# Designed miniproteins, single chains, continued (3), part 107

Each design is a single chain, and the fold is of that chain. pLDDT is the mean over its residues in the fold that is shown.

## One batch from the design tools (miniprotein)

Design m11961
Fold by ESMFold2-Fast:
Structure m11961 (fold): chain A 96 residues (1-96)
Amino acid sequence: MLEIEILLGLARMEIGVAKITGGDPELVLRALDLLEEALKLVEENLSGEEALKAYEELLELAEEALELAKKAGDEEAIRRAEELLERIREGIEKYS
């Protein structure tokens, strides 16, 4: 879905800027909002190989967001990123 691609692209941008700014918590939280919406759309709309590819991309971005959240010491962002990672890994297992 084009909507998923747009959300993932926006999340990559927010994560990229957060890396440059040393893990700005506000940018990390925005990236997590985008990733959570993208994950919801993947869970509701995709299946098979297309779902697996989207989950693998979500995994990469969620892992980067978790590292930035840990660097910032934002407990809320860490919690949300860990919850996202669990859901993403379940999706990968389902379609792998």
Scores: mean pLDDT 86

Design m11962
Fold by ESMFold2-Fast:
Structure m11962 (fold): chain A 65 residues (1-65)
Amino acid sequence: MVSKLSAAGIRAVALQFEGLLKDVRVEGRRITVWVDGADREAIEAARRFEEELRELGLEAEVHVL
């Protein structure tokens, strides 16, 4: 469940991983993250970002390109 996190807050968290993540989209309470499947470090970063979003009570999905 989303408690108080705004789209701006989600973008601020995503900014910490911007160099490793290709795209991040916020659609209501669902956050979708895209990462390059050839970059193992990017996949690991996306996994950590997904866990952080889950701890915030958000629905998170990671798509490997």
Scores: mean pLDDT 67

Design m11963
Fold by ESMFold2-Fast:
Formats: structure tokens, C-alpha cells, sequence
Structure m11963 (fold): chain A 75 residues (1-75)
């Protein structure tokens, strides 16, 4: 549960940073959330270790795209 709580915190902080127009910070936080979530999923057997990097990349891209759209909507 600890890792899930940290991921939720990072996602919330990324959304807040995006709304404040801090796009670079929001994108960094989204990447950290994606990395932690994927690491946890691999440890729990939900994601194969061989796919870890691919899943992190895709989750990061989705999170960063969402952050950009939030920042654009807030601008």
C-alpha cells in the first residue's frame, strides 16, 4: 500500500503543478509516478520485467500529455 499511496501523491502534485502552469515540474512528477507505479506492478507480477521500460515510457508519455492539456486549459 505504501507505494500506491506515493504514486497517488505524485499524481496529485503533478496535476496541481500543471494547473499552476509549472509544466516542467508536472511532467517530472508524472514521470516519477509512472516509474514507481510500474516498479510496483513488476514486483507484484502484474507486469513482466522485460516490459518494464516500455510500460514506464508509455505511462510517462500519457501522464505528460495529460499535464500539458491541464496546463493549456488553465492558461
Amino acid sequence: MEAIEEVERLVKEAGEAAREGKLEEAERLAEEAAELATKTAVEEGLVAEEKREEVIKRATERGQEMARKIAEAAA
Scores: mean pLDDT 78

Design m11964
Fold by ESMFold2-Fast:
Structure m11964 (fold): chain A 58 residues (1-58)
Amino acid sequence: METDPLDVPPLTPEMERLRAELEELIAKDQSDEAVTRRIEEVARRLRELVAEVRAAAE
């Protein structure tokens, strides 16, 4: 998914925290290789977590 319009349901406190941290990371520094990779992994984990919780939580 390129754009995840799943930011409408009530997220868990952990998901909300991860999102806030992601924004902080993006605003903190410009795209450095290490930072960019970390951001990408965090974003990917967030997407996977949302999909997993919705599908596997049942």
Scores: mean pLDDT 65

Design m11965
Fold by ESMFold2-Fast:
Structure m11965 (fold): chain A 81 residues (1-81)
Amino acid sequence: SREEAERRIERLLKEAYVLIHEGRDEEALRLAEEAVRIAVENGLEELALKGLESLIAVAESLGHTELAAKLRALLAELKAK
């Protein structure tokens, strides 16, 4: 169960990373939101936090300013518990 949740979170975050490179920002955000939801439900917040930081970094590096802001808001929500 927990191991399956971990694999699903990692898969969603990897797919979001690819979608950001493809300019599919709304889809990338939806996958990131789903990964955070699964992480909170399963006590895997640290895994989601690390993944979100990577997604924020790539969004910022590619100039996806609106997506980066939305991902930062999602990260702040996750850190607030």
Scores: mean pLDDT 88

Design m11966
Fold by ESMFold2-Fast:
Structure m11966 (fold): chain A 73 residues (1-73)
Amino acid sequence: SELEEAAEELLRRAEEYEREARELEKEAEELLKSENEEDRKKGEELKLEAEILRGVAALLRAMARWLRRKAER
């Protein structure tokens, strides 16, 4: 089913975004602990980027669940 294949592709992309978000979160945590103001500012930016990627991944997972439900009918 094309809907099932589309759902699997969305899940793979969601996993990629979640992996990227985790790496950005790790960098952000390290930078936010810095005594340097510029490092802390960069950490805040990376944290926001990670939040955006997690949001996109959540949307893709929701779409994949919807497509799978449609494919089963």
Scores: mean pLDDT 88

Design m11967
Fold by ESMFold2-Fast:
Structure m11967 (fold): chain A 55 residues (1-55)
Amino acid sequence: DVKAFQEFARSLGLDIKVDGVEGEDVEIAQALLKRAGLYDGPIDGVVDEATLAAM
């Protein structure tokens, strides 16, 4: 879910809110994970199966 991904992103050192809301903070986290080679999905700010698989 969105909160689980936000908590995961914070555990990696990202300064984002854990509020369960999809959007810009999720998009920033997806972009950083993709640059690191940890995520192979769209940068759309939506916590989908590909985003959760990056955890």
Scores: mean pLDDT 75

Design m11968
Fold by ESMFold2-Fast:
Structure m11968 (fold): chain A 85 residues (1-85)
Amino acid sequence: MEEKYKAAIKERMLTLSDEELKSVAESIKKMLRHYAKQIPEIEKEVEELIKRIEQALRDGDKEAIADAIAEGIVLLEKISRKLLE
């Protein structure tokens, strides 16, 4: 179920230009860092994901960038749900 949702997000990200994809990745990194400061339980998961995004950006691996963004979006949705109870 969650894996199908991640796959759908990844496919959508792969339709973006390299410039748009990098912009989305930077936005996701900023949001993840913000919430990691408020929710200690996700700090390690956020740090690992940001490291993967940064490595993929350095390598220019569009597929890896899209995959990491999809994981970031799913994580942000889980955070939003927890904050709303």
Scores: mean pLDDT 81

Design m11969
Fold by ESMFold2-Fast:
Structure m11969 (fold): chain A 63 residues (1-63)
Amino acid sequence: DEREELAEEIREIYKDDPRKAESAAEAVLSGDPVVLRAVAHELRKMGHEELAERVERLAESLE
């Protein structure tokens, strides 16, 4: 499940901030395209462009 895989990778990126890790993972698991795009934008600002692209593709796949 791409959503679960993305949530796990996001938890790893934010592993030193458990609250941020859980908040971002829940955002990805929400299935809300607007929320997913916000997460992707934050990931890009941190230099995680490949992961951001995957999150954006997930958002685009949702109706």
Scores: mean pLDDT 78

Design m11970
Fold by ESMFold2-Fast:
Structure m11970 (fold): chain A 87 residues (1-87)
Amino acid sequence: SPVEELLRKAGELLEKAFKSDPKTAKKLVGEAGRYLIEALKLAKKDSESQGLVGYKMIVQFAEESTKRFKETKPVMDETVKAAEAIL
């Protein structure tokens, strides 16, 4: 499904980010966040329940990424705001 493809791309970018220097990790985490937002938009079109599950996943992703890479906090805060706007 399109959602699964977007989630796979986000996962691959996150795996690369965790193996990268902080500057590269910040860029990759930002790209992963964009794929997660696209996946959330598609999930919400399927149902409100799927949208809520996607939102919770994005919040958890933002918290985990910020703990590992403090430099990602501003971009993760904006990603969470974008997710809230979609709900």
Scores: mean pLDDT 80

Design m11971
Fold by ESMFold2-Fast:
Structure m11971 (fold): chain A 55 residues (1-55)
Amino acid sequence: SPREEAVRAAAIGILQAGIDFLRRLIARSTDPARVAQLRADIAAAQADIAALRAA
């Protein structure tokens, strides 16, 4: 339905914005453990986007 498509597109957009924010945090972070956790969070968000696109 058009509403389901709009909701999916909005969810993907929010996840992409979140990934961009996390990438900026990595760029200014000097803590390797924190960088590793932020990279894991990005990978999880990318998996969620892939699942939404496959639906």
Scores: mean pLDDT 90

Design m11972
Fold by ESMFold2-Fast:
Structure m11972 (fold): chain A 68 residues (1-68)
Amino acid sequence: MEAKKQQVLDDLRKSLEAAGESEEAIERQLKYVEEKLPKMLEEIERNRENGEHVSPRGGERWTLPPEP
């Protein structure tokens, strides 16, 4: 589980760097995804066991919480 989480975060970081995001924006996005990712991975794993195949790469959208 932990190794899979790290791989997803590494891939996300590379994608954000390639998109030209600032280091601060990358750090905020990674921190948000780290908090949310364990629950999402559990849901994906459960859905896969139920015969649903959802790619974690591009199948889910993670957004930052709304800024006040």
Scores: mean pLDDT 65

Design m11973
Fold by ESMFold2-Fast:
Structure m11973 (fold): chain A 110 residues (1-110)
Amino acid sequence: LLRGVAMADARGGLTEALNLAKQGLEYAKKGDVEKAIEYFEKALDTVKQAIENLQRAVRTPREERALQLAQEAYDDFKKALDYLKEGNVDEAIKYAERAIQKLEEAIRLL
């Protein structure tokens, strides 16, 4: 992959994941656990693909920080999904909000 293409794909992927995660968060807040799980699973898959693109493209400390934040967001979304599947919606919302903040920061660095 050309570095410029991989970076653009990564930024686009993180932005898509952010939009999916925000939708998942709104469903969780409404108590629609099934829809929240669906959207967070889509967000998790999208972040994973963006991380793979970042790993191929990263060159600067700023880009390395964006990659670290994306990886931390992935872990936080995974925990949000686990809590949601356990019926602990309040903890799921907390981890999802953390992941969203980390994705927003990662996108700002790219």
Scores: mean pLDDT 86

Design m11974
Fold by ESMFold2-Fast:
Structure m11974 (fold): chain A 57 residues (1-57)
Amino acid sequence: SAEEKNQQGAILYNQGKLEEAVEQYKEALKLDPNFEEAKKNLKHVLRELGKIEEAEK
């Protein structure tokens, strides 16, 4: 589910696996495009990676 993907992203983020976290948050948004928590988490991680200009992987 979208929530499970969002949770997987958070786990990966806490492990310092930022690129993998981005992938899981993007998968959450594919399942639920209006998932505000996943959108905020994705934007936060992309800022840390310096990739806020690039929404794609």
Scores: mean pLDDT 78

Design m11975
Fold by ESMFold2-Fast:
Formats: structure tokens, sequence, C-alpha cells
Structure m11975 (fold): chain A 114 residues (1-114)
């Protein structure tokens, strides 16, 4: 489906951006929070999932550079999109997955110029 393709594309672009960031320890923390958010969604605990998304958003605000900030924003949008999908908000889920793709691609583009 279009939604499944957008999710997979966002994950692939986040992985590409993560490979290029110098902030490996911070990005690993982001992936841990993202995994916890996904687990909470799968368990039906959408409130807990939102708490993990907020933690990822805080990492984005405190990010040491634009590349790492865009990676965290992409992770947060991907997780929020998955929450939206579980709540039946399919159009919002697609929009958030597409924003995650855009932010992750921008992170790759900036990192490749460094």
Amino acid sequence: SELDRAFREAMAEIDRAAALTPDKELVDKGFELFAEAMRAVQEGDLEKAREYVEKIRELAKQAPNEVTKLIFEAMADLAEGYIAYQEGRTDEALERFQRAVENARKAVEIAEKL
C-alpha cells in the first residue's frame, strides 16, 4: 500500500541519515526511544507511545546540529504517524510518514556536503 511504502521509505532514509551523523550515541538513544514507542503502539498503549515521541522531540530540540535534529524530527513524525494509523487517521499517518521521508532526506543531503 502507499502507507506501507511511505513507512518503509522513511525508515530507509532515517537509517541512511543515521549512518552519516557524527552523533552516534545520541542517535542510538533516539532509536531506543523509537523502538519503545513502536512497542507501546503494538501493545495498544497509545498514551505511553506519545510519551516516548515527546522524549524524541526533546532530543530534537537539544540536538547539537541540523543533521541530528532532522533525524530526531523524522523519527518523531514516523512514530506519530504510526499512532495516527492505529487510531484510524490514515490520511494524517501518510502525511507524517511523508514528512519523515522529507526530513531524513534533508539530513542526508546536508551530511553529504560536510
Scores: mean pLDDT 89

Design m11976
Fold by ESMFold2-Fast:
Structure m11976 (fold): chain A 60 residues (1-60)
Amino acid sequence: DEAEKKKAIEQAKNAKKAAEALGDKVAYRRASEYYEKAKNAKTAEEAKKYMQLAGDAVGG
């Protein structure tokens, strides 16, 4: 599902922005890595997994 994949990628991007706002360089690096993986995910399920990991990296 392309729409679900796009939504997951957007949420991973938001986690990256949240880490940047907090000034947490470690969380920002991790969230950025998971955001890139979400963008390159082949399925919506894979993108959602990386979205969750990006959120977890920020401590949401």
Scores: mean pLDDT 81

Design m11977
Fold by ESMFold2-Fast:
Structure m11977 (fold): chain A 79 residues (1-79)
Amino acid sequence: MKELSEEAIEELREILERLLKSDDPGVRELAERVLEALKSRKAEEVFEVLDRALAEHRDDARVRTAAADLKRKLEELTK
């Protein structure tokens, strides 16, 4: 399990703050769940939340797009 750097956490927080201001309640809920997982500082915990959102919200295009974009950013930050 890889611990997230402080720089990675700050980048993710900036993205999440924008998502928390979304007009879509599903996107806001996703952002809140990811912020909670981010408190663990464990990349795996954040990946699990994003993978679950992608699996559970297959018919919610906005939630799926936000989760996919966050997962891509997390993969970039954890390389």
Scores: mean pLDDT 80

Design m11978
Fold by ESMFold2-Fast:
Structure m11978 (fold): chain A 84 residues (1-84)
Amino acid sequence: MEEIGKKLSTDEIRILGLLWMEGRMTASQLAERLNKSVGTVRRNLNRLKELGLIASEKVGRTTYYSLTDFGVEALLTASRIQAE
């Protein structure tokens, strides 16, 4: 179910796209933009961090997420080719 564990999921690609457009977002902001739960978004964010595609920065009580250079390359590749 949900295509979880197959390369980058649709939700993971959407998160990378939103971070590309906005530069920096919180998990709550991503959840609102994707119309999904914060829990679902945090799960995707954790996988993207493990893959080195995003970075997180904690400022006080707020955690911000942004693309790494590798994340930008992966998003551009996925957007261009979308093979399979």
Scores: mean pLDDT 76

Design m11979
Fold by ESMFold2-Fast:
Structure m11979 (fold): chain A 71 residues (1-71)
Amino acid sequence: HMEEARKRLIELAQSLIDRARELKAAGHDPEVADRAIELAQKSIEAAKKGDIPKAVEYLQEAARALNEAAR
C-alpha cells in the first residue's frame, strides 16, 4: 500500500543518512558522504509529497553515493 511504501522509504533514507554520517566521521570522503545525505533527504521530501517513484530514484542514488564513500 502507498502509505506503507512511503513510511518504509523514509525509514530507509534515514538509515542511509545515519550510515553516511558514520562514514564521514570515520574519515571517508566527506563530499561523497554529504552527497549521499542530500540525496536521502530529497528522497524523504519526495516521499512526503507522495511522489514514490521520485523518492525511489533519490534513494537509489543515495545508496550509490554511500557505496562510493565507503570505497
Scores: mean pLDDT 81

Design m11980
Fold by ESMFold2-Fast:
Structure m11980 (fold): chain A 60 residues (1-60)
Amino acid sequence: MREEAFEKLKKEAEEAYKNKEYHTSVALEEQLSENERRFLVGSSDEGGPRVTELTVVRES
């Protein structure tokens, strides 16, 4: 799996936190955990979690 997608998600969470958008930061951290779980149990090189651009992270 691509580390790039994972790193991007981490960066997004940190930026949201610095912008005092704690709710968004927490949601991105949850998505980070989910992506790590997927990588550990096996995934393809498709990349991209099942959420939007990681700005507002909720399952749709």
Scores: mean pLDDT 56

Design m11981
Fold by ESMFold2-Fast:
Structure m11981 (fold): chain A 64 residues (1-64)
Amino acid sequence: GGEAVARAVSEVLLRVGNPGTPIEKVRDSIIREAERLGADPELVRQILDQSKTISEAFYLALQA
């Protein structure tokens, strides 16, 4: 279920270049990319709310 979210996070990571970037700085970008890819908005919110960095969001999305 988390494949679209993981893809959205990876696309944002490719643009920002730093896996340690705080989630608060990339949250809106990930939400927009996830919407473009048709991800479940509730799943996106749950993953981002549990993440401190973009890399944590990626690993949580892979487990969802």
Scores: mean pLDDT 86

Design m11982
Fold by ESMFold2-Fast:
Structure m11982 (fold): chain A 60 residues (1-60)
Amino acid sequence: PSPLALRLATRETGLSEEEARKLYEAYVAGDEELIKEIAEKAGISVETARGVGAGLAALA
C-alpha cells in the first residue's frame, strides 16, 4: 500500500507502520489466523485488524 495509506491506518488505530503493513499483507492473503495473531500482539480487536487490512487494500 501507499506510505500515506499506512500513515492514515497508524493514526486511526495507534498501530505502528510495520504492524499496519503486516495486516494489509495478511488481509490480501486471506490469512484470518495471521490477522488474529497480529491483533492480539498489537492489543486491538480482530474486527479492528480486519478493518485496517480492508482499508489499506481499498486505498492501494
Scores: mean pLDDT 80

Design m11983
Fold by ESMFold2-Fast:
Structure m11983 (fold): chain A 100 residues (1-100)
Amino acid sequence: MEEAVKYLGLGSRYLMEGKYEEAIKYYEKALEILKKEGYKDLRLLALVYEGLGIAYYEQGKYEEALEHFKKALELYKEAGDERSAKAVELAIEEIKKKMA
């Protein structure tokens, strides 16, 4: 858990700095650890997928962004986090408008 949280933090930091490739790298490292350890915190897993979605969106990679946002949405809904789920739904709608 500590290592996954560390990589999530690094991903978020690089995202804020506009370093989207580095953000993706660290979010993917967090994801690998969470899956390998059989971690069941749906909200933390959703946060990683949301971060990946944002990073891909900022790079103009809308299909990849949609894939990750849809996964985050599923996880937030399963976790009962209605506020985060709604925010991700709005992001998905915005991306679909950009692809039209």
Scores: mean pLDDT 85

Design m11984
Fold by ESMFold2-Fast:
Structure m11984 (fold): chain A 69 residues (1-69)
Amino acid sequence: MSEEELRQLIAEALAIAGSHPLEKADEVTAERLGISRETARALIASAADYFAGKPLEETPEGERLLELL
């Protein structure tokens, strides 16, 4: 996966999650993107740090996401 594809995936996950209740955000994101709930949760959890300019490999959430991709 390219860095641009990863950036788009994180952005789409955040947009979907932001439109739904927190308790359902990972499930709905997983369903819409065709990924596991675990991957969706990791995408959502890493989004804030990622868009704040923190590399994924420097955060626990980002490392988890990279392990799942």
Scores: mean pLDDT 78

Design m11985
Fold by ESMFold2-Fast:
Structure m11985 (fold): chain A 87 residues (1-87)
Amino acid sequence: ALAASPAMAALTAATLALIAAAIATHVAADAAAALANLQAALALLQAAVAALSALAAPSALEQANLAAAQAAIAALEAAIATLTAQL
């Protein structure tokens, strides 16, 4: 199963961290706390992208997950930049 591979386990962990960060951001009254959570989620997504990019023969699903993770990184970096500018 894709979720059982090391690369997919890393992507799953990054996705769960991103969901947790999104929930924390939604309830956070403190932009600094939200920023810290988003930065932690970004680090996990970057690790997942590195793991997926290291695959010599990625499946179509692994390639799609890599593209989705890269898009999520771009969105997260934009959110971090916006929050940082407001602090």
Scores: mean pLDDT 70

Design m11986
Fold by ESMFold2-Fast:
Structure m11986 (fold): chain A 64 residues (1-64)
Amino acid sequence: MSAEEALERLAELADQAEKAGHTDIAGIVYISLGVLKVALKHGVPEEEIVAFAERIIKWAEEKM
């Protein structure tokens, strides 16, 4: 998975969580998306961005 693909998955997951009424989960995912976008622009390795995104995705899916 590319960093761009991982960030798109976080955005979709946040939208789905919000629509399902999991506002707190959606908020955490949106904050994570913002942090990871800034980190990627400032040279954090793509592999680290993907790994972090995957952990947030798994956590959010388990909580919904």
Scores: mean pLDDT 84

Design m11987
Fold by ESMFold2-Fast:
Structure m11987 (fold): chain A 116 residues (1-116)
Amino acid sequence: SPLEKGREAFEKGDYDKAIKYFEEAIKKYPNTPESAEAYLLLGEVYYKKGDYDKAIEYFEQAIKIDPNNARAYLLLGKVYYKKGDYDKAIEYFQKALEIDPSNEEAKKLLEEIKKR
């Protein structure tokens, strides 16, 4: 499947192939769990590439399809943290913890912001 091919490319660090396969998954399966996952992974690719604005757009698309995805909120928090928008980072980390209270990464990042 395009989603599985995209994941394999992403894990190998082939971001251009990963983007192509995730875009294919979105076109083939619009408004499905498969496209929500593809949007999430596209956001992660752009986050790793340092394109934070594209990462935000794709994470927001993932949340539109799956609003209870704790990982999407965690990743939105991480991208706003990288942009220096600590207020938005806190908001999204809190939303991630509201959905998944056991998320140790969100807890750690919230404590790091509180020390600023």
Scores: mean pLDDT 88

Design m11988
Fold by ESMFold2-Fast:
Structure m11988 (fold): chain A 57 residues (1-57)
Amino acid sequence: MIEKVLEMLKKGELSEKEAKAVILWIKSGFKLSQREVAEKTGVSPAAVSKALKKLGL
């Protein structure tokens, strides 16, 4: 999972902030909401949703 996030970051398919947001969400065991992850990482909730969709989550 995290490896896929890093590959997409390297290919420019995710921004650094989007990648950080998704990694934080995974590390929380999916217990944080997309809104909480967005708030902690300084991205919009829409950006988190978009990043998750790109990952097939």
Scores: mean pLDDT 77

Design m11989
Fold by ESMFold2-Fast:
Structure m11989 (fold): chain A 66 residues (1-66)
Amino acid sequence: MKLLVTFKGTKEQKEALIAELKADPDVEVTELDDDKALVTFKGDPTREIALTLRLMGDPDVEVTVL
């Protein structure tokens, strides 16, 4: 699955989230802009659902499922 993530928070919150996502070997992060990234998950479907819910639950992040 591919997710378009738009960062609405501070630079520090964005850097922390990008670091969290890049720490997962099944996650590919492509930074498109200072406030946008494409997130691709390549692992287990249960973990993909958990990641999607984690991102959708973040008030400083807008998630669009592609």
Scores: mean pLDDT 79

Design m11990
Fold by ESMFold2-Fast:
Structure m11990 (fold): chain A 68 residues (1-68)
Amino acid sequence: LEEKLEKIASLSPLEQAILNLLAEKGEPLSASEIAKALGVSQSTVSRHLKNLEKRGLVIRVGRRYALA
């Protein structure tokens, strides 16, 4: 829990917004759904989701992403 909070604090504002959105929804979201909710391009969201997955903050569920 503490390590996860420290990782969140080190992220860009967009990456923090993605994590907050996933926490609020409590369900896996696609990159396009996240992009629409945050008003950014799907390609931008996809790049940040890859970084979040690498950091162990999100997991991939098919074509969707959920909090790790």
Scores: mean pLDDT 77

Design m11991
Fold by ESMFold2-Fast:
Structure m11991 (fold): chain A 67 residues (1-67)
Amino acid sequence: MEVSDEEVEIAFVEMLYGFGKWAIERGDLEAAKETIELLKRIGERSKSPRVRKVADEAVKELEEMLK
């Protein structure tokens, strides 16, 4: 059983999204902003279009929650 780099990156994006959402819900805006910056960096630097799309969607959702 082999996990592709793309699958690992997607799992990491999903983990960061969950953490960012939890940070927003608890009012930790600094942790939420740091998580968004990490997701933006993944979206900009990933070699996979699928990873970039998932990261971009996660960023948009988290930024929408930060009103």
Scores: mean pLDDT 81

Design m11992
Fold by ESMFold2-Fast:
Structure m11992 (fold): chain A 88 residues (1-88)
Amino acid sequence: ELEERLRELEEELRRKEEELERKVKELEEFYKEKEEEKEKAKKSGKIKEFNRELLKELSPLYAEILELAVEIAVLREEIARVRRELAA
């Protein structure tokens, strides 16, 4: 019972951690691609407009990353709880 639940939670945690890692990599690649555009915006005095548009484009991805981080934290806490029950 508890052993099966632990395995299911650990598998769910692994899937969520893999998804988070993919989203973080997507974020890093997005910033890398925007670096040249940022330099052009800085030289033309449009850096504030660039930052505003960048935030709009990234807001959904940041929301997804935050949601995954919270879900992972909750799963880790539940796994720790189940492990304590198995040890008792």
Scores: mean pLDDT 83

Design m11993
Fold by ESMFold2-Fast:
Structure m11993 (fold): chain A 60 residues (1-60)
Amino acid sequence: RDRMRALREQALEQARKTSEQIKAALKAGDYERAKELFEQATEWILQMNAEVHELARAAA
């Protein structure tokens, strides 16, 4: 339970930081960096979903 709560808080903070970094990259005209950040965020979301699923299974 605590681990899922910690992951949720970490995910929210990471999403906020990633959004700010993407905005900064776009403002600087660094479209390649913005693309990298989007790809990393997508992969991270998939990984996070898998971890949440495992935690739910372990808690059952």
Scores: mean pLDDT 76

Design m11994
Fold by ESMFold2-Fast:
Structure m11994 (fold): chain A 76 residues (1-76)
Amino acid sequence: DEHVLKAGEAAHAGDVEAFEKHADEAIKDLEENKEKIAEEIAKELGISLEEAKKMVDKGIERARAQKEKAVKALKE
């Protein structure tokens, strides 16, 4: 994901605004592609689509929490 890479670069440079922008775009991409990602995970891991969707939901929650922590750290 291009936005994940750009978010990392922005964080390394201390650019909070660019980090938030690219992190938000990466999270949005996960939300918009949630079903496709879940289908791929279900196929690769041999689990149910329901379980894969729960994994994606938890991944999105963790990404949001990590973004908040990173923004706070960058502003310290």
Scores: mean pLDDT 79

Design m11995
Fold by ESMFold2-Fast:
Structure m11995 (fold): chain A 85 residues (1-85)
Amino acid sequence: AASLRQKAANVLTAAGIQVVAAEFALDLGDKEEARSAVETARGNIEKAEQLAAQLEASGDHDGAAETRAAVERIRKRVEEIEKKL
């Protein structure tokens, strides 16, 4: 459970960094850099969702819920960025 939580936290942090990078790239008019950052963020979101399912299967319902909530927040921000690309 703890090791899965740590992996989920690391992947979510990586996704968040890429979302910030994509937002910054858009502010500068660099749509190609923004697209690249969004693709990396989406890959990390997918990994986080897989880790949330593993947390749920291991009985860590709180860890799964926290991971899914964070995924939902990051996913919505990615969708807002993609609408501007």
Scores: mean pLDDT 88

Design m11996
Fold by ESMFold2-Fast:
Order: structure tokens, then sequence, then C-alpha cells
Structure m11996 (fold): chain A 68 residues (1-68)
């Protein structure tokens, strides 16, 4: 799965519940994409690494990814 697929699903989950934990979001995305939650978490970590902050929630993840 591409990061773009993870990013689109993060936006959907943030619209549903922005306070959803990143672990729960990773599990839901992993189920939809047919991969492990660990792989989803790795892609989120890679995308947020330049900000120096790993997000706790879906809203924090989107903020970190969109912060350029």
Amino acid sequence: PSFDEVYELLKELAAEDPDMSILEAAERIAERLGVSPAEVMRKIREATMPTGVFPGTVAEALEAIEKV
C-alpha cells in the first residue's frame, strides 16, 4: 500500500472521529488495505518524522503530515 492510500483513510477517520487514537486508526486502515497495523504505523512514522513529533490521534497525524 502507498502512503497516499493511508493518508486518504486518515482523512476519512479524522472526519468521523478526530480524537481516535493513532493505534485504532492504524488497525482500521490495516484492515481496509489488507496489511499489518505495524506497516501502517511505520508509514505514519515516516511521514511525521520530519516534524520530530509522533502523533497520538488521527487529527494530530494529519496536522503533522500537512505541516510543511
Scores: mean pLDDT 77

Design m11997
Fold by ESMFold2-Fast:
Structure m11997 (fold): chain A 74 residues (1-74)
Amino acid sequence: KKEEAIKYFEKGMEYLSRGDEETALKYFEKAVELDPDNIAALTALAWLYRQRGDTEKAEEYRKKAKEIMKKKGL
């Protein structure tokens, strides 16, 4: 579960570094599906949805990441 989520996040970062934001988005969504508390993936999704103009989803992921960070004392 957690290890698998990290692999999907890493693939997302790989595609993002290549400029493929759509493929990166899919991998980050899968990472969050496998580990809903993956702050890095939630933050990446918030950023990508904001870039796409999907303010509602961007805010949803941002709020979730912030809430998890707060619970972990981050």
Scores: mean pLDDT 83

Design m11998
Fold by ESMFold2-Fast:
Structure m11998 (fold): chain A 58 residues (1-58)
Amino acid sequence: VEEQAIKDAIEKAKSLGYTPKKAEIVAVGRTPDAVQVVVKVELEDGSVIYFMVTYPAP
């Protein structure tokens, strides 16, 4: 899920009109219903955005 979470966060940032430079995972939460991944996206201007990406539990 980590590779997919980074990819999804980058695409989300692009869809909002941002220019992502890099992304990294900072937290992973697991519940009975879902896996939640917090991704830190660094933009070209040095700004940072955090996205929470949720996937169904396996």
Scores: mean pLDDT 79

